# Ledger of designs, part 61: designed miniproteins, single chains, continued (2)

Each design is a single chain, and the fold is of that chain. pLDDT is the mean over its residues in the fold that is shown.

## One batch from the design tools (miniprotein)

Design m6101
Fold by ESMFold2-Fast:
Structure m6101 (fold): chain A 64 residues (1-64)
Amino acid sequence: SLMDKGKEIIKEMEKKMKASKSREEQMEVLRDGLSELGKVMRDLSREEQIKVMQEFLDVVKAIL
């Protein structure tokens, strides 16, 4: 599903951010991940968008 695709993008972003050696690398990964997630988000319902965005924000807050 599109939600599963969104979750997979978030998981891959988390993995890459944790592997990053600098804050600059983390921000680049975040930017690329947000861009890919945005493509998926356009085809999701409002309720699904909220759930995916909340999961994304939780990951970002835990790392940054």
Scores: mean pLDDT 84

Design m6102
Fold by ESMFold2-Fast:
Order: structure tokens, then C-alpha cells, then sequence
Structure m6102 (fold): chain A 99 residues (1-99)
């Protein structure tokens, strides 16, 4: 298995990549006015961020068990960012479905 910090670094990079994909997808949907495309992209991003959140929670538990305070702080930051993105995406989906 990879070192704990290397797994956290990978998760941080995956979160950055997925956030970029999310922003591009939303931007394209907004520019084209394609609500169906935007909904599909939002739902895909939601699922991916929920997967990243679950991985972040697993890494946080491992970091706490090992007493790695730096790894704990980094994993908590990943969780915080993923939770915020999930809330934003859920709100955007609601707004699109209510119209």
C-alpha cells in the first residue's frame, strides 16, 4: 500500500481535477443554455465528490489512528472542500429541477 501522505496527496490532486471538470461542465451548460447537459454534469460531479468525500473520511480515520497531525489537517481540509462542493451542487440541481 502507498504511504498515508502519498494517498492524501493523490486525493488532493483528484479533488482539484474533479473541481476543474465540474467548473468547465457548469460553464459549458451556462453558455449553451443546455439545462439537460448541465444537470447530467452536476449529477456526475456530485457522485464523484461523494466518492472523494468517503475516501477522505477513510484517510482521516487512518491519520488519527497513526497520530499524524499534518495528515489529519490535510484530510480534514479535503473533507471540508468536498462537503462544500457537494452542498453547492445539490443546490444547483434543485434550482434547475424547480424551473
Amino acid sequence: SMELRERIERLEFELEIEEGIYLIGVGVGNVTGDKEFKLEQLKKSLKRFEELLEEGRRLLEEARRRGDEEAVRRAEEVIRRAEKLIEEIKEEIKKLEEK
Scores: mean pLDDT 86

Design m6103
Fold by ESMFold2-Fast:
Structure m6103 (fold): chain A 66 residues (1-66)
Amino acid sequence: SMAARQAELIARAIALMQEIFALSTDGAFIQDASVLLDQLVDAIARGDFARAAALFARMEALRAAL
């Protein structure tokens, strides 16, 4: 179902953000990650899974840069 997919993606987004918080206390990095997370959660809530996939890729790239 769409609801189950949204719940799974939200859980993944939260886990990714928690990992970023564990790896960095840099205010600029945390701010950038928080903006991406907000946009990602909004995309998932709206069912825009193509946008969500692109935003996940951006958050993964941000984490990889740490």
Scores: mean pLDDT 84

Design m6104
Fold by ESMFold2-Fast:
Structure m6104 (fold): chain A 86 residues (1-86)
Amino acid sequence: AAPSLAELLEELRRKAETGSAAEMEAALAALHTALVTDPALSDEQKAEAVRVYEEAQARLAAARTEEEASEVVREAAERFAELLAR
């Protein structure tokens, strides 16, 4: 069975605390894929998920330290959580 959106969001938050940049990237991609393919989400929610993912990807690529990378991923997780709270 595929992991739930809540489980993927928790994993993203966990990787922000303890993960490598590669693990953070993988967790971001997994949550993004789950969000844009979820039939319960509106087209507007899916479009916002794409925006959050693209912004996080660009910022993560520009991050020079593990602290900067962690902050980017935490911010992205918060924005995804707000999206899912609807």
Scores: mean pLDDT 83

Design m6105
Fold by ESMFold2-Fast:
Structure m6105 (fold): chain A 68 residues (1-68)
Amino acid sequence: MAQSILDMVRRLALRLGVSPSSSNDDRLVYLASRGLVSPDTLRTLGDAGVVSQGSMRRGTSLVNSMPQ
């Protein structure tokens, strides 16, 4: 399941002009700053250990600054 989420994040980041060589952390933070990743997705990726705690915390803060 985490791999499918990573593939989705990679495709979305590439469509928005993020470099193919970017890390998963960079892609996720970028997508979160654009409001394209849900807090639940961030938590799932962090819990799976595929994104660092720092990137997860930063992404969550960016999403929480946007009213849903």
Scores: mean pLDDT 62

Design m6106
Fold by ESMFold2-Fast:
Structure m6106 (fold): chain A 73 residues (1-73)
Amino acid sequence: NAFLKYLESLSLEQLEELYKKADPLTRRRIMRVIIERLKKEGFSDEQIREYLKKIGVSDEEYDSLLKLIEFEK
C-alpha cells in the first residue's frame, strides 16, 4: 500500500526508469500504475497498449493485468 502510493506519486518518466530496473513482480505493480494513470489522462486501451510495448511490456502481460483490474471493479 505505501509502495503503491509512492509509485502513484512518480512521473511517467520515473515509472519507466524503475520498470527497466525492477524484478518481474515489481514490474507488474509499476505497469498497473502506468495503465491507471494513462486511463485517467484519457488514453484509449489501444494507445496504452502501444505505450507499454514501447517500454517492453508484451500484449500478454497487458491483457493479464487488464483482467485483474477488471475483476477489482
Scores: mean pLDDT 77

Design m6107
Fold by ESMFold2-Fast:
Order: structure tokens, then sequence, then C-alpha cells
Structure m6107 (fold): chain A 62 residues (1-62)
């Protein structure tokens, strides 16, 4: 998957989080994309509107 495709999936996840809240499935997908892109949890939180704490918890369950 290209970096552009991963950014598109992060944008889609942000929209779904805005509509449905931060579900465990969305948190796992966001953390997985962040790992694959090599971006920090802080930057990932900024891009998605999630808290760093929520992302850290999701990463432990991944």
Amino acid sequence: MSREERLKRLAEARELIALHGATPALLREVVRLGREMGISQRELARLTGLSVAALSRAEREL
C-alpha cells in the first residue's frame, strides 16, 4: 500500500471516528497504519483527533 493510500485510509478513519466514535476496530486500524507509515503516536493523534492515551492502549491490544 502506498503512503497516499495510507493517508486516505487515515482520513476515512477520522470521518468514521467523528460519526461513530473511537471504536476498538478503528483504533486498531489507525495504530496499524501509523506503524506502517513510521509516524509517532502524537502525530497520529493530531491527524485522527484521537488521544495519545487511546492509541497507546490500542497498540498494546494489537
Scores: mean pLDDT 77

Design m6108
Fold by ESMFold2-Fast:
Structure m6108 (fold): chain A 65 residues (1-65)
Amino acid sequence: MSERLDEIIAREREDYIKQAEELVKEADPKTQEGINKVIAAALLYALAGEVEKARQIIRESDKKA
């Protein structure tokens, strides 16, 4: 039971991280759409347990804006 749940969680975390990386790569910090992508990516990193990474990308986006 726990093993199956851990496998599902690990798979979903990997998906979240991949989606977050894609959003960050496409984000133009000078546009509202780009800012929204960075926020979405930060939320995905946080959901994946990568809170430090989420904070980092928001700081970098703020610095470029």
Scores: mean pLDDT 75

Design m6109
Fold by ESMFold2-Fast:
Structure m6109 (fold): chain A 70 residues (1-70)
Amino acid sequence: RIEELERLGIRAEEEGRLTELLRNSTPEDRRIMFRAAADYAASQLPDYLDKALERMKKRKELEKKLEELL
């Protein structure tokens, strides 16, 4: 899990700061942070997110068809 954080370019000392920030954040602060992180990830990894969204659409379509067949 530390390896995962290092892969993202976050060092152990920075992990401590993030953990403290999360403990002291309000639900509203967490929403803001989550949206900012999602927007940043979308700008950096658009192809990956497009593929993930396409997979989710196919999943929901299959669930809809299964419900109609039952």
Scores: mean pLDDT 62

Design m6110
Fold by ESMFold2-Fast:
Formats: sequence, C-alpha cells, structure tokens
Structure m6110 (fold): chain A 58 residues (1-58)
Amino acid sequence: SASVKTAVEALELHSFNREATATFLQEQFALSPGQAQALVEAALAANGGQLGKVRAKP
C-alpha cells in the first residue's frame, strides 16, 4: 500500500522530481502511472506548496 505520507517521503528522496517519484511509486507499490501521478500531486499539495517557495529562495 502507498499513502500521501509515503509519497512525500519519496519526493524528498528524489529531490522533488515528479517523474522519478512516480516511477518509484509504480515499482515499489505496483501502482498504475495515473495512480502514481495522482499520489505525487496529492503529496505536493500536502507539503503545503512550500516546495516552490523553498526552491525559489535558497
């Protein structure tokens, strides 16, 4: 099983790369591409949008 929390952890592991994170989730949790993409987007939303702010400002 995969959760939004797991996807947040995977995003951090893959430097917030959507494609790498989606591939990881597909391989580790047997998700379809659509399921992995939806989970990555939910994880980015759950991260409070801070990714854009943090990465825009070192």
Scores: mean pLDDT 71

Design m6111
Fold by ESMFold2-Fast:
Structure m6111 (fold): chain A 89 residues (1-89)
Amino acid sequence: MSVRERLRRLVLEHLPGISDAQLERLLNAIQAGNLLAAAGLVLATGVPPEELARILDEEDPEAFAAMVNRIIETREEEARETFHRLTGL
């Protein structure tokens, strides 16, 4: 299973009402390394950053999780706004 397919399954499991267009925008942003989008997904779904790092096949899952947690601590409003802009949620 591809990284994108695993990520798609995770998003649909937690956000089954998301439209195809919103889903593709979110997946594109996260795969492009948009950490605000990744943090926004964590905030919206409650999925641990460590689980998201594993799904994304990050070379350093702990460093990725630490970066996402840092964004949640310091830039939570920006992460929520980025997620809302991509998904309408």
Scores: mean pLDDT 87

Design m6112
Fold by ESMFold2-Fast:
Structure m6112 (fold): chain A 72 residues (1-72)
Amino acid sequence: MPSRQEARDALEGSLESLGKVDPEVRALLEELRARRASVDEFLAAARELAERLKDEGLLALIDTVEKIVQEA
């Protein structure tokens, strides 16, 4: 559904931006893309990364997206 795709695209865009600065983020994003990871797998990986980086903005985005995905 469009809302799930928009949520996926927002997460992917955020990880792509971080990947320009952090090679580990870029490598993770490339692996998730290559194996066609589900939205749930993207959310789990992004959450672990956000907690590792102490990025409050990314954590807030992940919480919002996770709620949307669960209700969709």
Scores: mean pLDDT 72

Design m6113
Fold by ESMFold2-Fast:
Structure m6113 (fold): chain A 78 residues (1-78)
Amino acid sequence: GAATLAQLRALTEAGVALAEALGEPEAAEALRRAGELALEVAERLAAGEEVPEELLRELRELEERALALSVPAIHAAA
């Protein structure tokens, strides 16, 4: 529902802000793009629409990229 979409947006914004604070703009950009696609997927599912496989693939690739870029930032902050 709308509350779930708002929560997903807030989590995405928090993740982007954290990556930026850790000095990882590439991780922040990847997280932002992943969040935008995740919201599109969630909105389509909420509308009862089928999600294109291409969109799910792109989301997975962005999530993997964001994770890979975020690991060095976490290590640098520790």
Scores: mean pLDDT 70

Design m6114
Fold by ESMFold2-Fast:
Structure m6114 (fold): chain A 102 residues (1-102)
Amino acid sequence: SHMEKELIEGLDELRGLLHELIASAQLPSNLTADDLKAAVDAAVASAKKAILNKDYEKALEILESLEELARGLGARGADPALVERALEKIRELKEKIKEAEK
């Protein structure tokens, strides 16, 4: 569907924003940028699968986890403008998913 395509494209845009945030953040010594990027990639893949399966509840739960990650990266010195863009994209995706659930 057109909505499904928009959601998947939006998730790919969010993935890119989160990768930029990870690159700009001061990570703790026990966590690598590559580990966080891999976790983001896995979460985005899971959200896409949830959308394709019409499991909108799971897609929303994954977006909430990514929102928490974006805020956490902001607290660790990630670029504030990129944090705002990531949070705005997450809000847009959540709204579209809630509309698709009807």
Scores: mean pLDDT 87

Design m6115
Fold by ESMFold2-Fast:
Structure m6115 (fold): chain A 55 residues (1-55)
Amino acid sequence: SPRIQELQRQVERLSAELQEAARGIRTEADSERTVELHAELGRLTDELLALQAAE
């Protein structure tokens, strides 16, 4: 499925971005950004799992 491939790429990118953001936390705004990225990753992972279960 093209959507599954796209979600896998997005999950990989967000995982890398979250890892880098987490290493650089120095302000409350940095902390808020990591929480936002984590929430986005969770949403994409849930969609990916749902699509994989449907196939």
Scores: mean pLDDT 81

Design m6116
Fold by ESMFold2-Fast:
Structure m6116 (fold): chain A 117 residues (1-117)
Amino acid sequence: VEPGEVALAQEVLKEIEEKGLAKVEFDGNTATITTSDDPEFQEGVKLAARAAEEAGLADVEIDGNTFTITARDTELARRTGFGSLVDFLREKAPEATEDAIRLVAAALTLGIAALFG
């Protein structure tokens, strides 16, 4: 992950938290996302997170409005950046809102960076 991708992911998380859509906490390569009670946003995060899990980029656990996303140490993960993740998730989860896609892409970018930093 390029340093510019990490900075962009951090700004996206800040924007999402300032909008009151979600709160994100990190423990190494694991992101714990707690979403607002917006059902459309929650479904979008779920669709994007599952798309990442199916691609082998992360392990995902869902408990209500809490999403635990643990980035996997794979060659694919090493070659993906924030922009590529946004494009990928938009293609695989087209019904997800833009904010949900950007949130999951940002959480993954920072989790992948933690594995290799």
Scores: mean pLDDT 82

Design m6117
Fold by ESMFold2-Fast:
Structure m6117 (fold): chain A 80 residues (1-80)
Amino acid sequence: MKELLEKARKAVEEGNFEEAIKYLRQLADKFREEGKEDLANTLERAAKQLEFAYKQGRKDVARRIAETAIELAEKELEKE
């Protein structure tokens, strides 16, 4: 999980939004496997919004969406 989060963060830092979308979807799947369905649904929605913003050429919006989703996932992993 944490390794996947780090890969998502690195993809965003490198401007590789296609990989960021992929890793956010994989994070959503992992949270769903852990029974965290609300978080999984939020991350899937964020990935769709990120994909839409990226395809529209709105890189600043895409980055903000990705960073917000990553922060949300990180906070959930740190709740222990």
Scores: mean pLDDT 83

Design m6118
Fold by ESMFold2-Fast:
Structure m6118 (fold): chain A 74 residues (1-74)
Amino acid sequence: SHHARERAALALLHEALERLEELAKQGDVTGMEQEVERLVARLREVLPGMSEEEVARFRASLRQVMEELVAKAR
């Protein structure tokens, strides 16, 4: 169902955000970029109906989160 897929997507996002925080603390920007692309790939699997525009907007939002985490870690 759509609700089950949405819950799966939210769980993947939560796991990825925790990993991004740890990578930011380590200063591993390359690892963060790889994690963003891994999350996008996994989301396409659980939400195959996502448009290219929705994927692009989501990737942009994750990029902003990544930049904020890097700024916090200095």
Scores: mean pLDDT 81

Design m6119
Fold by ESMFold2-Fast:
Parts: C-alpha cells; structure tokens; sequence
Structure m6119 (fold): chain A 86 residues (1-86)
C-alpha cells in the first residue's frame, strides 16, 4: 500500500529537522512518481494522492522561496551550508 507508506513518511517528516524533512519529501516524490508510472490509479485514488502531495509541494515551495533555489538538490546544499555556518 503505497498511499499508506506516503502517509507514514509524511508523519515522520513532521517530527524531523528541515534537512531530514526535505530528504523524506524527496523519497515521497520518488514514490509518487513510481506509483503514477507503474499503477493505473482510480480517479478517487488520484485525488487522494493529489491531496496528500499538496502540503508536501507547498512546504517545498516555501523552502525554495526562503533559500532562493528551484531544486531539492540546491535546497539540501543550501541547508548544509547554513548548518556549517551556524
């Protein structure tokens, strides 16, 4: 059950520091990509997946805006650099 795994990862992300949270979001994005490519979802399942991903995408977008980056790799690099300066 990939939807259940995505929900579990989202809960884990809430308890994680920002760099670990972004790594978990990357894993969620990879799982959703695999699910969309490998499985024909019902319209209801597609809607549930979209609703689950909406807060993930909004948080990633907020961090992108905050650090002035456009990719998860750039974001993780920025977060690592900030950690070294702090």
Amino acid sequence: DLLKKIKELLEKAKESEVPEQIKIYREILELTRSLEEAVELTEEEEKELAELMKPVMEKIKEEYKKHKVSTTEELLKKLEEEKKKA
Scores: mean pLDDT 73

Design m6120
Fold by ESMFold2-Fast:
Structure m6120 (fold): chain A 85 residues (1-85)
Amino acid sequence: MVTPEALAHEVEAGVHLIRVAVLRLEPDTVESLREQIRALEAAIEHLRRALAAETDPEVRALLERQLAVLERELEELRRRLAELE
């Protein structure tokens, strides 16, 4: 089964890849922002499912912290998209 350490590593790697992907897109292009929003929404849903299945308090705290970061980034991207449309 997945250990708490392995899950924490997967979450950190996933968040890092999302941030790298976001940095590769033109920030103020409408299509770029839509792609970034879709990627973040998928990542947030994945983390929410992981959090719902997790019983280790330390891993749950890590997942909750990562969710808060991604949800904040999603809100900022949605605000930027609304300003451009």
Scores: mean pLDDT 72

Design m6121
Fold by ESMFold2-Fast:
Structure m6121 (fold): chain A 80 residues (1-80)
Amino acid sequence: SREEVIKKIDELIKELREKYPDDPTAQAAIRTLEQIRRVIEGKPADPEIRASVETAGIDDPESILSMITNIKLGYEETLK
């Protein structure tokens, strides 16, 4: 559901802020997650992020959750 996607985004933002407060890669991931959250809520957002969410399927929570998971994996790989 939309609420489950928002919850997952909020959990990842919280985790990144708590574990990596001064990391530029984590800060970039947080900004991307906040933009995805805005698109899902129908708020103004970055056009590139909006296009990515729409391509993943705005009405498909599983595809959006996959996108969020890929963002998490991307920052974890960068921090290795």
Scores: mean pLDDT 74

Design m6122
Fold by ESMFold2-Fast:
Structure m6122 (fold): chain A 89 residues (1-89)
Amino acid sequence: MKYEELKKKLLEDVRNFIREMAERLIAAGKSKEEVLEQVINLALDYLEGKLRAAQARGEITPEQAEKLFKELKPEVIEYARRVVDELAA
């Protein structure tokens, strides 16, 4: 997979994961603060796992994986905050 294609797919996969996990944690009666913290941590772990798998497949270099994580981390945090704000309103 090419770098830009992988970046788009990673962002889509992580956003879908964030929404699913946020909905589950809210349904479980967690506070808005607890949901946000847990969703961010889970989403970043998920992203790191996806990047490690892409490196293992030879799709990206270690340097590209570090760059993708750095670029996508603020997007993940902002999206998680937005989703939790919407669902816990």
Scores: mean pLDDT 85

Design m6123
Fold by ESMFold2-Fast:
Structure m6123 (fold): chain A 105 residues (1-105)
Amino acid sequence: SAEEALRHELETARRRAEAIVAYAEAHPEDLGGLAYRTGMLGMELTGILLIAEGQKAEPEVVAKLRKVNELVKQAHKLLLQGDVEGAIRLLREAIALLEEALDLV
């Protein structure tokens, strides 16, 4: 179903975000690798948001995905500025919102 497809995409994005946080904690000096991974996650999340809106997902799910996109874009900007701690904080907030969105799908 459309809901199953959206759930799969959200679970994939959550796992990807968790992997980036784990990588950031292990390799905080790899600013380029972190910025690249976070930028790619941002592109993937933009695609997921378009799928959710196209499938007319619940408004609360769409609102949470918009906030997740904003947080990931802000995290990417912080990584370009060398702020790894700030980026990790925003990515963890994005993960929590993705988990909340999954509970609603």
Scores: mean pLDDT 90

Design m6124
Fold by ESMFold2-Fast:
Structure m6124 (fold): chain A 79 residues (1-79)
Amino acid sequence: GIRDQILQLIEQARQQGNVVALNAAQTLLELLDAIENGGDPFEIGVLEGILRINIGVLRLIGDHETAEQLERLFDQIKA
């Protein structure tokens, strides 16, 4: 499922030493947990903001593949 895809991204980012991708994937996992558990809308908004910043940084440094993968997973969570 979507959680397994995020966990694989976390492991891949950690193995590659990609700190930005690791932070983005971990934030996405926290966002998934917050939404599934009916979390505070303020907390969800903060996590979405952090995720968007990290995705933007990935695009800025040329890691478009990881950025697009994270955006697809984020869109699936919000659907």
Scores: mean pLDDT 87

Design m6125
Fold by ESMFold2-Fast:
Structure m6125 (fold): chain A 87 residues (1-87)
Amino acid sequence: MQELMDQAKAKLAEAEAYTQQALALRSDPQQMLSLGTQGADKAGEAMRLAQQLIASGTPEQAAQAQAIMAQAQRLMGELIRAAGEAA
């Protein structure tokens, strides 16, 4: 259980880092989209791990996992918007 929580937080942090890098490279749409794809993949992994914690964790773990899920969904939304603007 702790491993899943640690992995979910790590994937969320990676997703945020890639998202920040992608948005900083708005002047290079190809590089932005490449980094954005990596960010989206990490956000997706964080969401999958969070879903497992919500389903099988304690109420406290489920609450933390819901927060991770919400943050990952926001990052995905930012990347989808940026990709649409770059197309």
Scores: mean pLDDT 80

Design m6126
Fold by ESMFold2-Fast:
Structure m6126 (fold): chain A 80 residues (1-80)
Amino acid sequence: SELEKRLRNDERLTYRILEEGVEKVFPGYPKEVLKVIEEQVKREKELFEEAKRKGWSVEETVERLTEINREAEERLREVL
């Protein structure tokens, strides 16, 4: 499904950022923006690990991921 494909892509990006670091994945971004992204990515990692441990559906995982993204967008508005 499209939702499952989006979730897989989001998870891959999250782990790539964790492995390489936010500065390497987003070169030239302001430090304040990178801090927001780093915090968002750490929260997403915890969410993905909990979803696997508890056996959440794709739909349940996406709903919670969307909330993390919404909170990150609000924080970005404060620093942009």
Scores: mean pLDDT 84

Design m6127
Fold by ESMFold2-Fast:
Structure m6127 (fold): chain A 69 residues (1-69)
Amino acid sequence: SEEERRQQAEKYAEEAVKAAKEGDSELAVAYLMKAYSIDRTVAEKGRKQAIKAAEEAGKKEAKEALEKL
């Protein structure tokens, strides 16, 4: 269903935020790309949250990689 697809995109976005906090830029980008393939609105919100999380954690490389999306 559309609701199940949105929930899956939200899970990918949440995993991207966690990866961004850890400084794993490749994993964060990979999860956001999965979210974008399902729900652009959820993915864009997740991208903003992941960028903020990377910034707060001092993960410059992860922040820059996410900003290029």
Scores: mean pLDDT 88

Design m6128
Fold by ESMFold2-Fast:
Structure m6128 (fold): chain A 97 residues (1-97)
Amino acid sequence: MSPEQRLELERDILTAMARMLKSVLETMSMNGSKEQITEGLRTGLRTAVRIARQARELGDEEAVRLAEETLRLIKRRAEQAGAKDLVEEAERALEEL
């Protein structure tokens, strides 16, 4: 496999992972306990940050865009849940990306 073919495959996988993460968080129930909601959002935030960093290294602009959209979604849901610490973490992640 050429370096170019490997890079294209890695970008395709990363974009697919980013789309899946966004979809999971869009369909996440907000009717659970505050603890369950905040833990789900925190896991999503950590995953979105990792995807965005890897996407930038690979030049996968689509995966970066999807990760940023996911971080904005996490911020909105954290605000709805009253999770102030998580809102601040999401804002920092968006500024650093």
Scores: mean pLDDT 86

Design m6129
Fold by ESMFold2-Fast:
Structure m6129 (fold): chain A 103 residues (1-103)
Amino acid sequence: TEEVNKKLAQDLRKATEEGNKAILEAAEESKELAVEKMNEQARTYRRFAAQSGEAQDELLQAADTLESAAKAAKESDDYKSIVEQAVREVTELTQKAVDLLLS
């Protein structure tokens, strides 16, 4: 349904903007909090993927990216650069997902 996809795209944009902000702010506070926020946002993308038919692959890839980054960040002294890279990759994947929902 076109209207359902438009609402889903709007909700996804908002969730991505808020989630990315929360992850970056968490990374300035601690490694542990950054890991928690990345895993929380990955769960959010998996929930969107379940609803998103055509955008499912991109959203599952975004979730996998954040989960992998969380594992890497936990074991790294340079966790901030890992977080920043994951946020960039997730931003590209979620923009593709939004574009698919609106096409």
Scores: mean pLDDT 90

Design m6130
Fold by ESMFold2-Fast:
Structure m6130 (fold): chain A 71 residues (1-71)
Amino acid sequence: SMEERLREALRRLRDLVFEATQKLSPEAQQKGAKIVSKGLEEVRQAVAAGDYERAIEILEKTIEELKKIME
């Protein structure tokens, strides 16, 4: 279901955030925190609107943006 896909994407983001705290400098962690905070706020708005597909798209984009700062 879309709800299960949303929960799985949230779990992947959480795991990536944990990995980022182990690998990134404090400055890069602050940049990552801003990316994640903005992404989660947009996800909350999409979920409130009942748009689970949009919420998943925002989560996937947030994951990719966080991965880029980990490179």
Scores: mean pLDDT 86

Design m6131
Fold by ESMFold2-Fast:
Structure m6131 (fold): chain A 83 residues (1-83)
Amino acid sequence: SVREAARRIVERIRERGMKTVSVDELRDMLQELVDEGVITPEQARLLLGAAEDIVKKRGLPVGPQGLLTHEEILEAGEIAEKK
């Protein structure tokens, strides 16, 4: 599920000692999980789209300045799962 994909990303961010991630860093980590067979490309796309929407709603451009917390990544997973 997309919710599970979000949980896996948060685990990876925590393992790397990262407090926040950019949308670009999230995209790279989602690709790593797809390459490892942990999540599907569709789950990665849905989660990334929801995360980008969270950043855009804050009035920030998507990119290095658009930082996401662990909690916002989990929120993106919940949003994507319900849509």
Scores: mean pLDDT 78

Design m6132
Fold by ESMFold2-Fast:
Structure m6132 (fold): chain A 77 residues (1-77)
Amino acid sequence: SKEQEAARYMAAAAIAFIGGDEQTAVELLKKAYELAKDNPELLKEIAEFARRMGELSTDPEVREEIKKLAEEAEKKA
């Protein structure tokens, strides 16, 4: 299902972020968002994950992209 595919992208985003590949983590989380945008529960999880990434990231470009993604996910949830 799209929901299961979105969850797989979220898991991949977490692995990329922990590994220090923050740009890849953002792209994977954006893919999760596109698949999950009709699922309010998954959108809340995406928003929360994005907010956490924003708190931990030191890259201003990554932080700005994550902030926008969190806001869009929160708006749709």
Scores: mean pLDDT 83

Design m6133
Fold by ESMFold2-Fast:
Structure m6133 (fold): chain A 75 residues (1-75)
Amino acid sequence: GIKEGEELRKEAEELEKKGDYKKAAELYIRAGELFKNIDPQKAAQLFIEAAKLYRKLGDTEKANEAYEKALELAS
């Protein structure tokens, strides 16, 4: 639900601040999945944050997957 999604987003932000980009990206994806049917625009933003982190990690495939998830919700 919303509370779970917000908790995952906050944990992702803290992990990103610590430089744990892999775990942060994974939690941004999980938070985005929880918001998809409740707040699609927020979910899209969370998927974009995950994509940016995967790009920093050099994981082009996962970055592209996250961007595609965001684009599907922005249309």
Scores: mean pLDDT 86

Design m6134
Fold by ESMFold2-Fast:
Structure m6134 (fold): chain A 61 residues (1-61)
Amino acid sequence: IKELLSTRLPVSRDSPREEKLAAFDESIEMEKILLELDPSTTEEDRKKHDELIEELKKKLE
């Protein structure tokens, strides 16, 4: 299910945007999409960014 969730993370669709947590998730997903679209973004950059966001989310929650 992790694979399905990582490719289908419509949190902003199911969760209310007004929720700070939902807005934060939306921002994270947007950043991930932008990184994927950026041809100068390496796989290592994506991994590092993902890990950093996960850590920050852990602290924020």
Scores: mean pLDDT 59

Design m6135
Fold by ESMFold2-Fast:
Structure m6135 (fold): chain A 70 residues (1-70)
Amino acid sequence: SLMAHQQKLQEYIQQGDATLQRLRELRKQLDDAIRNRDVDTIARVIQQMAHVPPEEALRRARQMIQLSYQ
């Protein structure tokens, strides 16, 4: 029914807004961690965003620090 469709759409929109807010918070944490050269925090944030193995997250974390200010 149209009502069920509208309810589901509103749920998706609310979930999307929560996801965007979470991504903004993660990006802020990522930026702060890069500035502080905190590899462990960068790797943790990457794992939350991309569901990659710890080894890959650490590799990406080191790369991000290298690209930031060297």
Scores: mean pLDDT 77

Design m6136
Fold by ESMFold2-Fast:
Structure m6136 (fold): chain A 68 residues (1-68)
Amino acid sequence: GASTLSPEEQAKLAEKQANATVESTAKRIIELYKLFDIELSEAEAREIARKILAGEEVDPLAALVPGR
């Protein structure tokens, strides 16, 4: 729906929504690694997800693909 929030309040909401996106992204990373018979911890997957969402150069499959 439409929200009438100040720019400051909108920034706070964006921050909270970003945290939810990290969790969804981490779940996808765990599933990808499981396809290669690798078990990632929840904490490791969240760290990778945060780096991807922050725009850092992170290839979640780089460790599984030698020579890249």
Scores: mean pLDDT 69

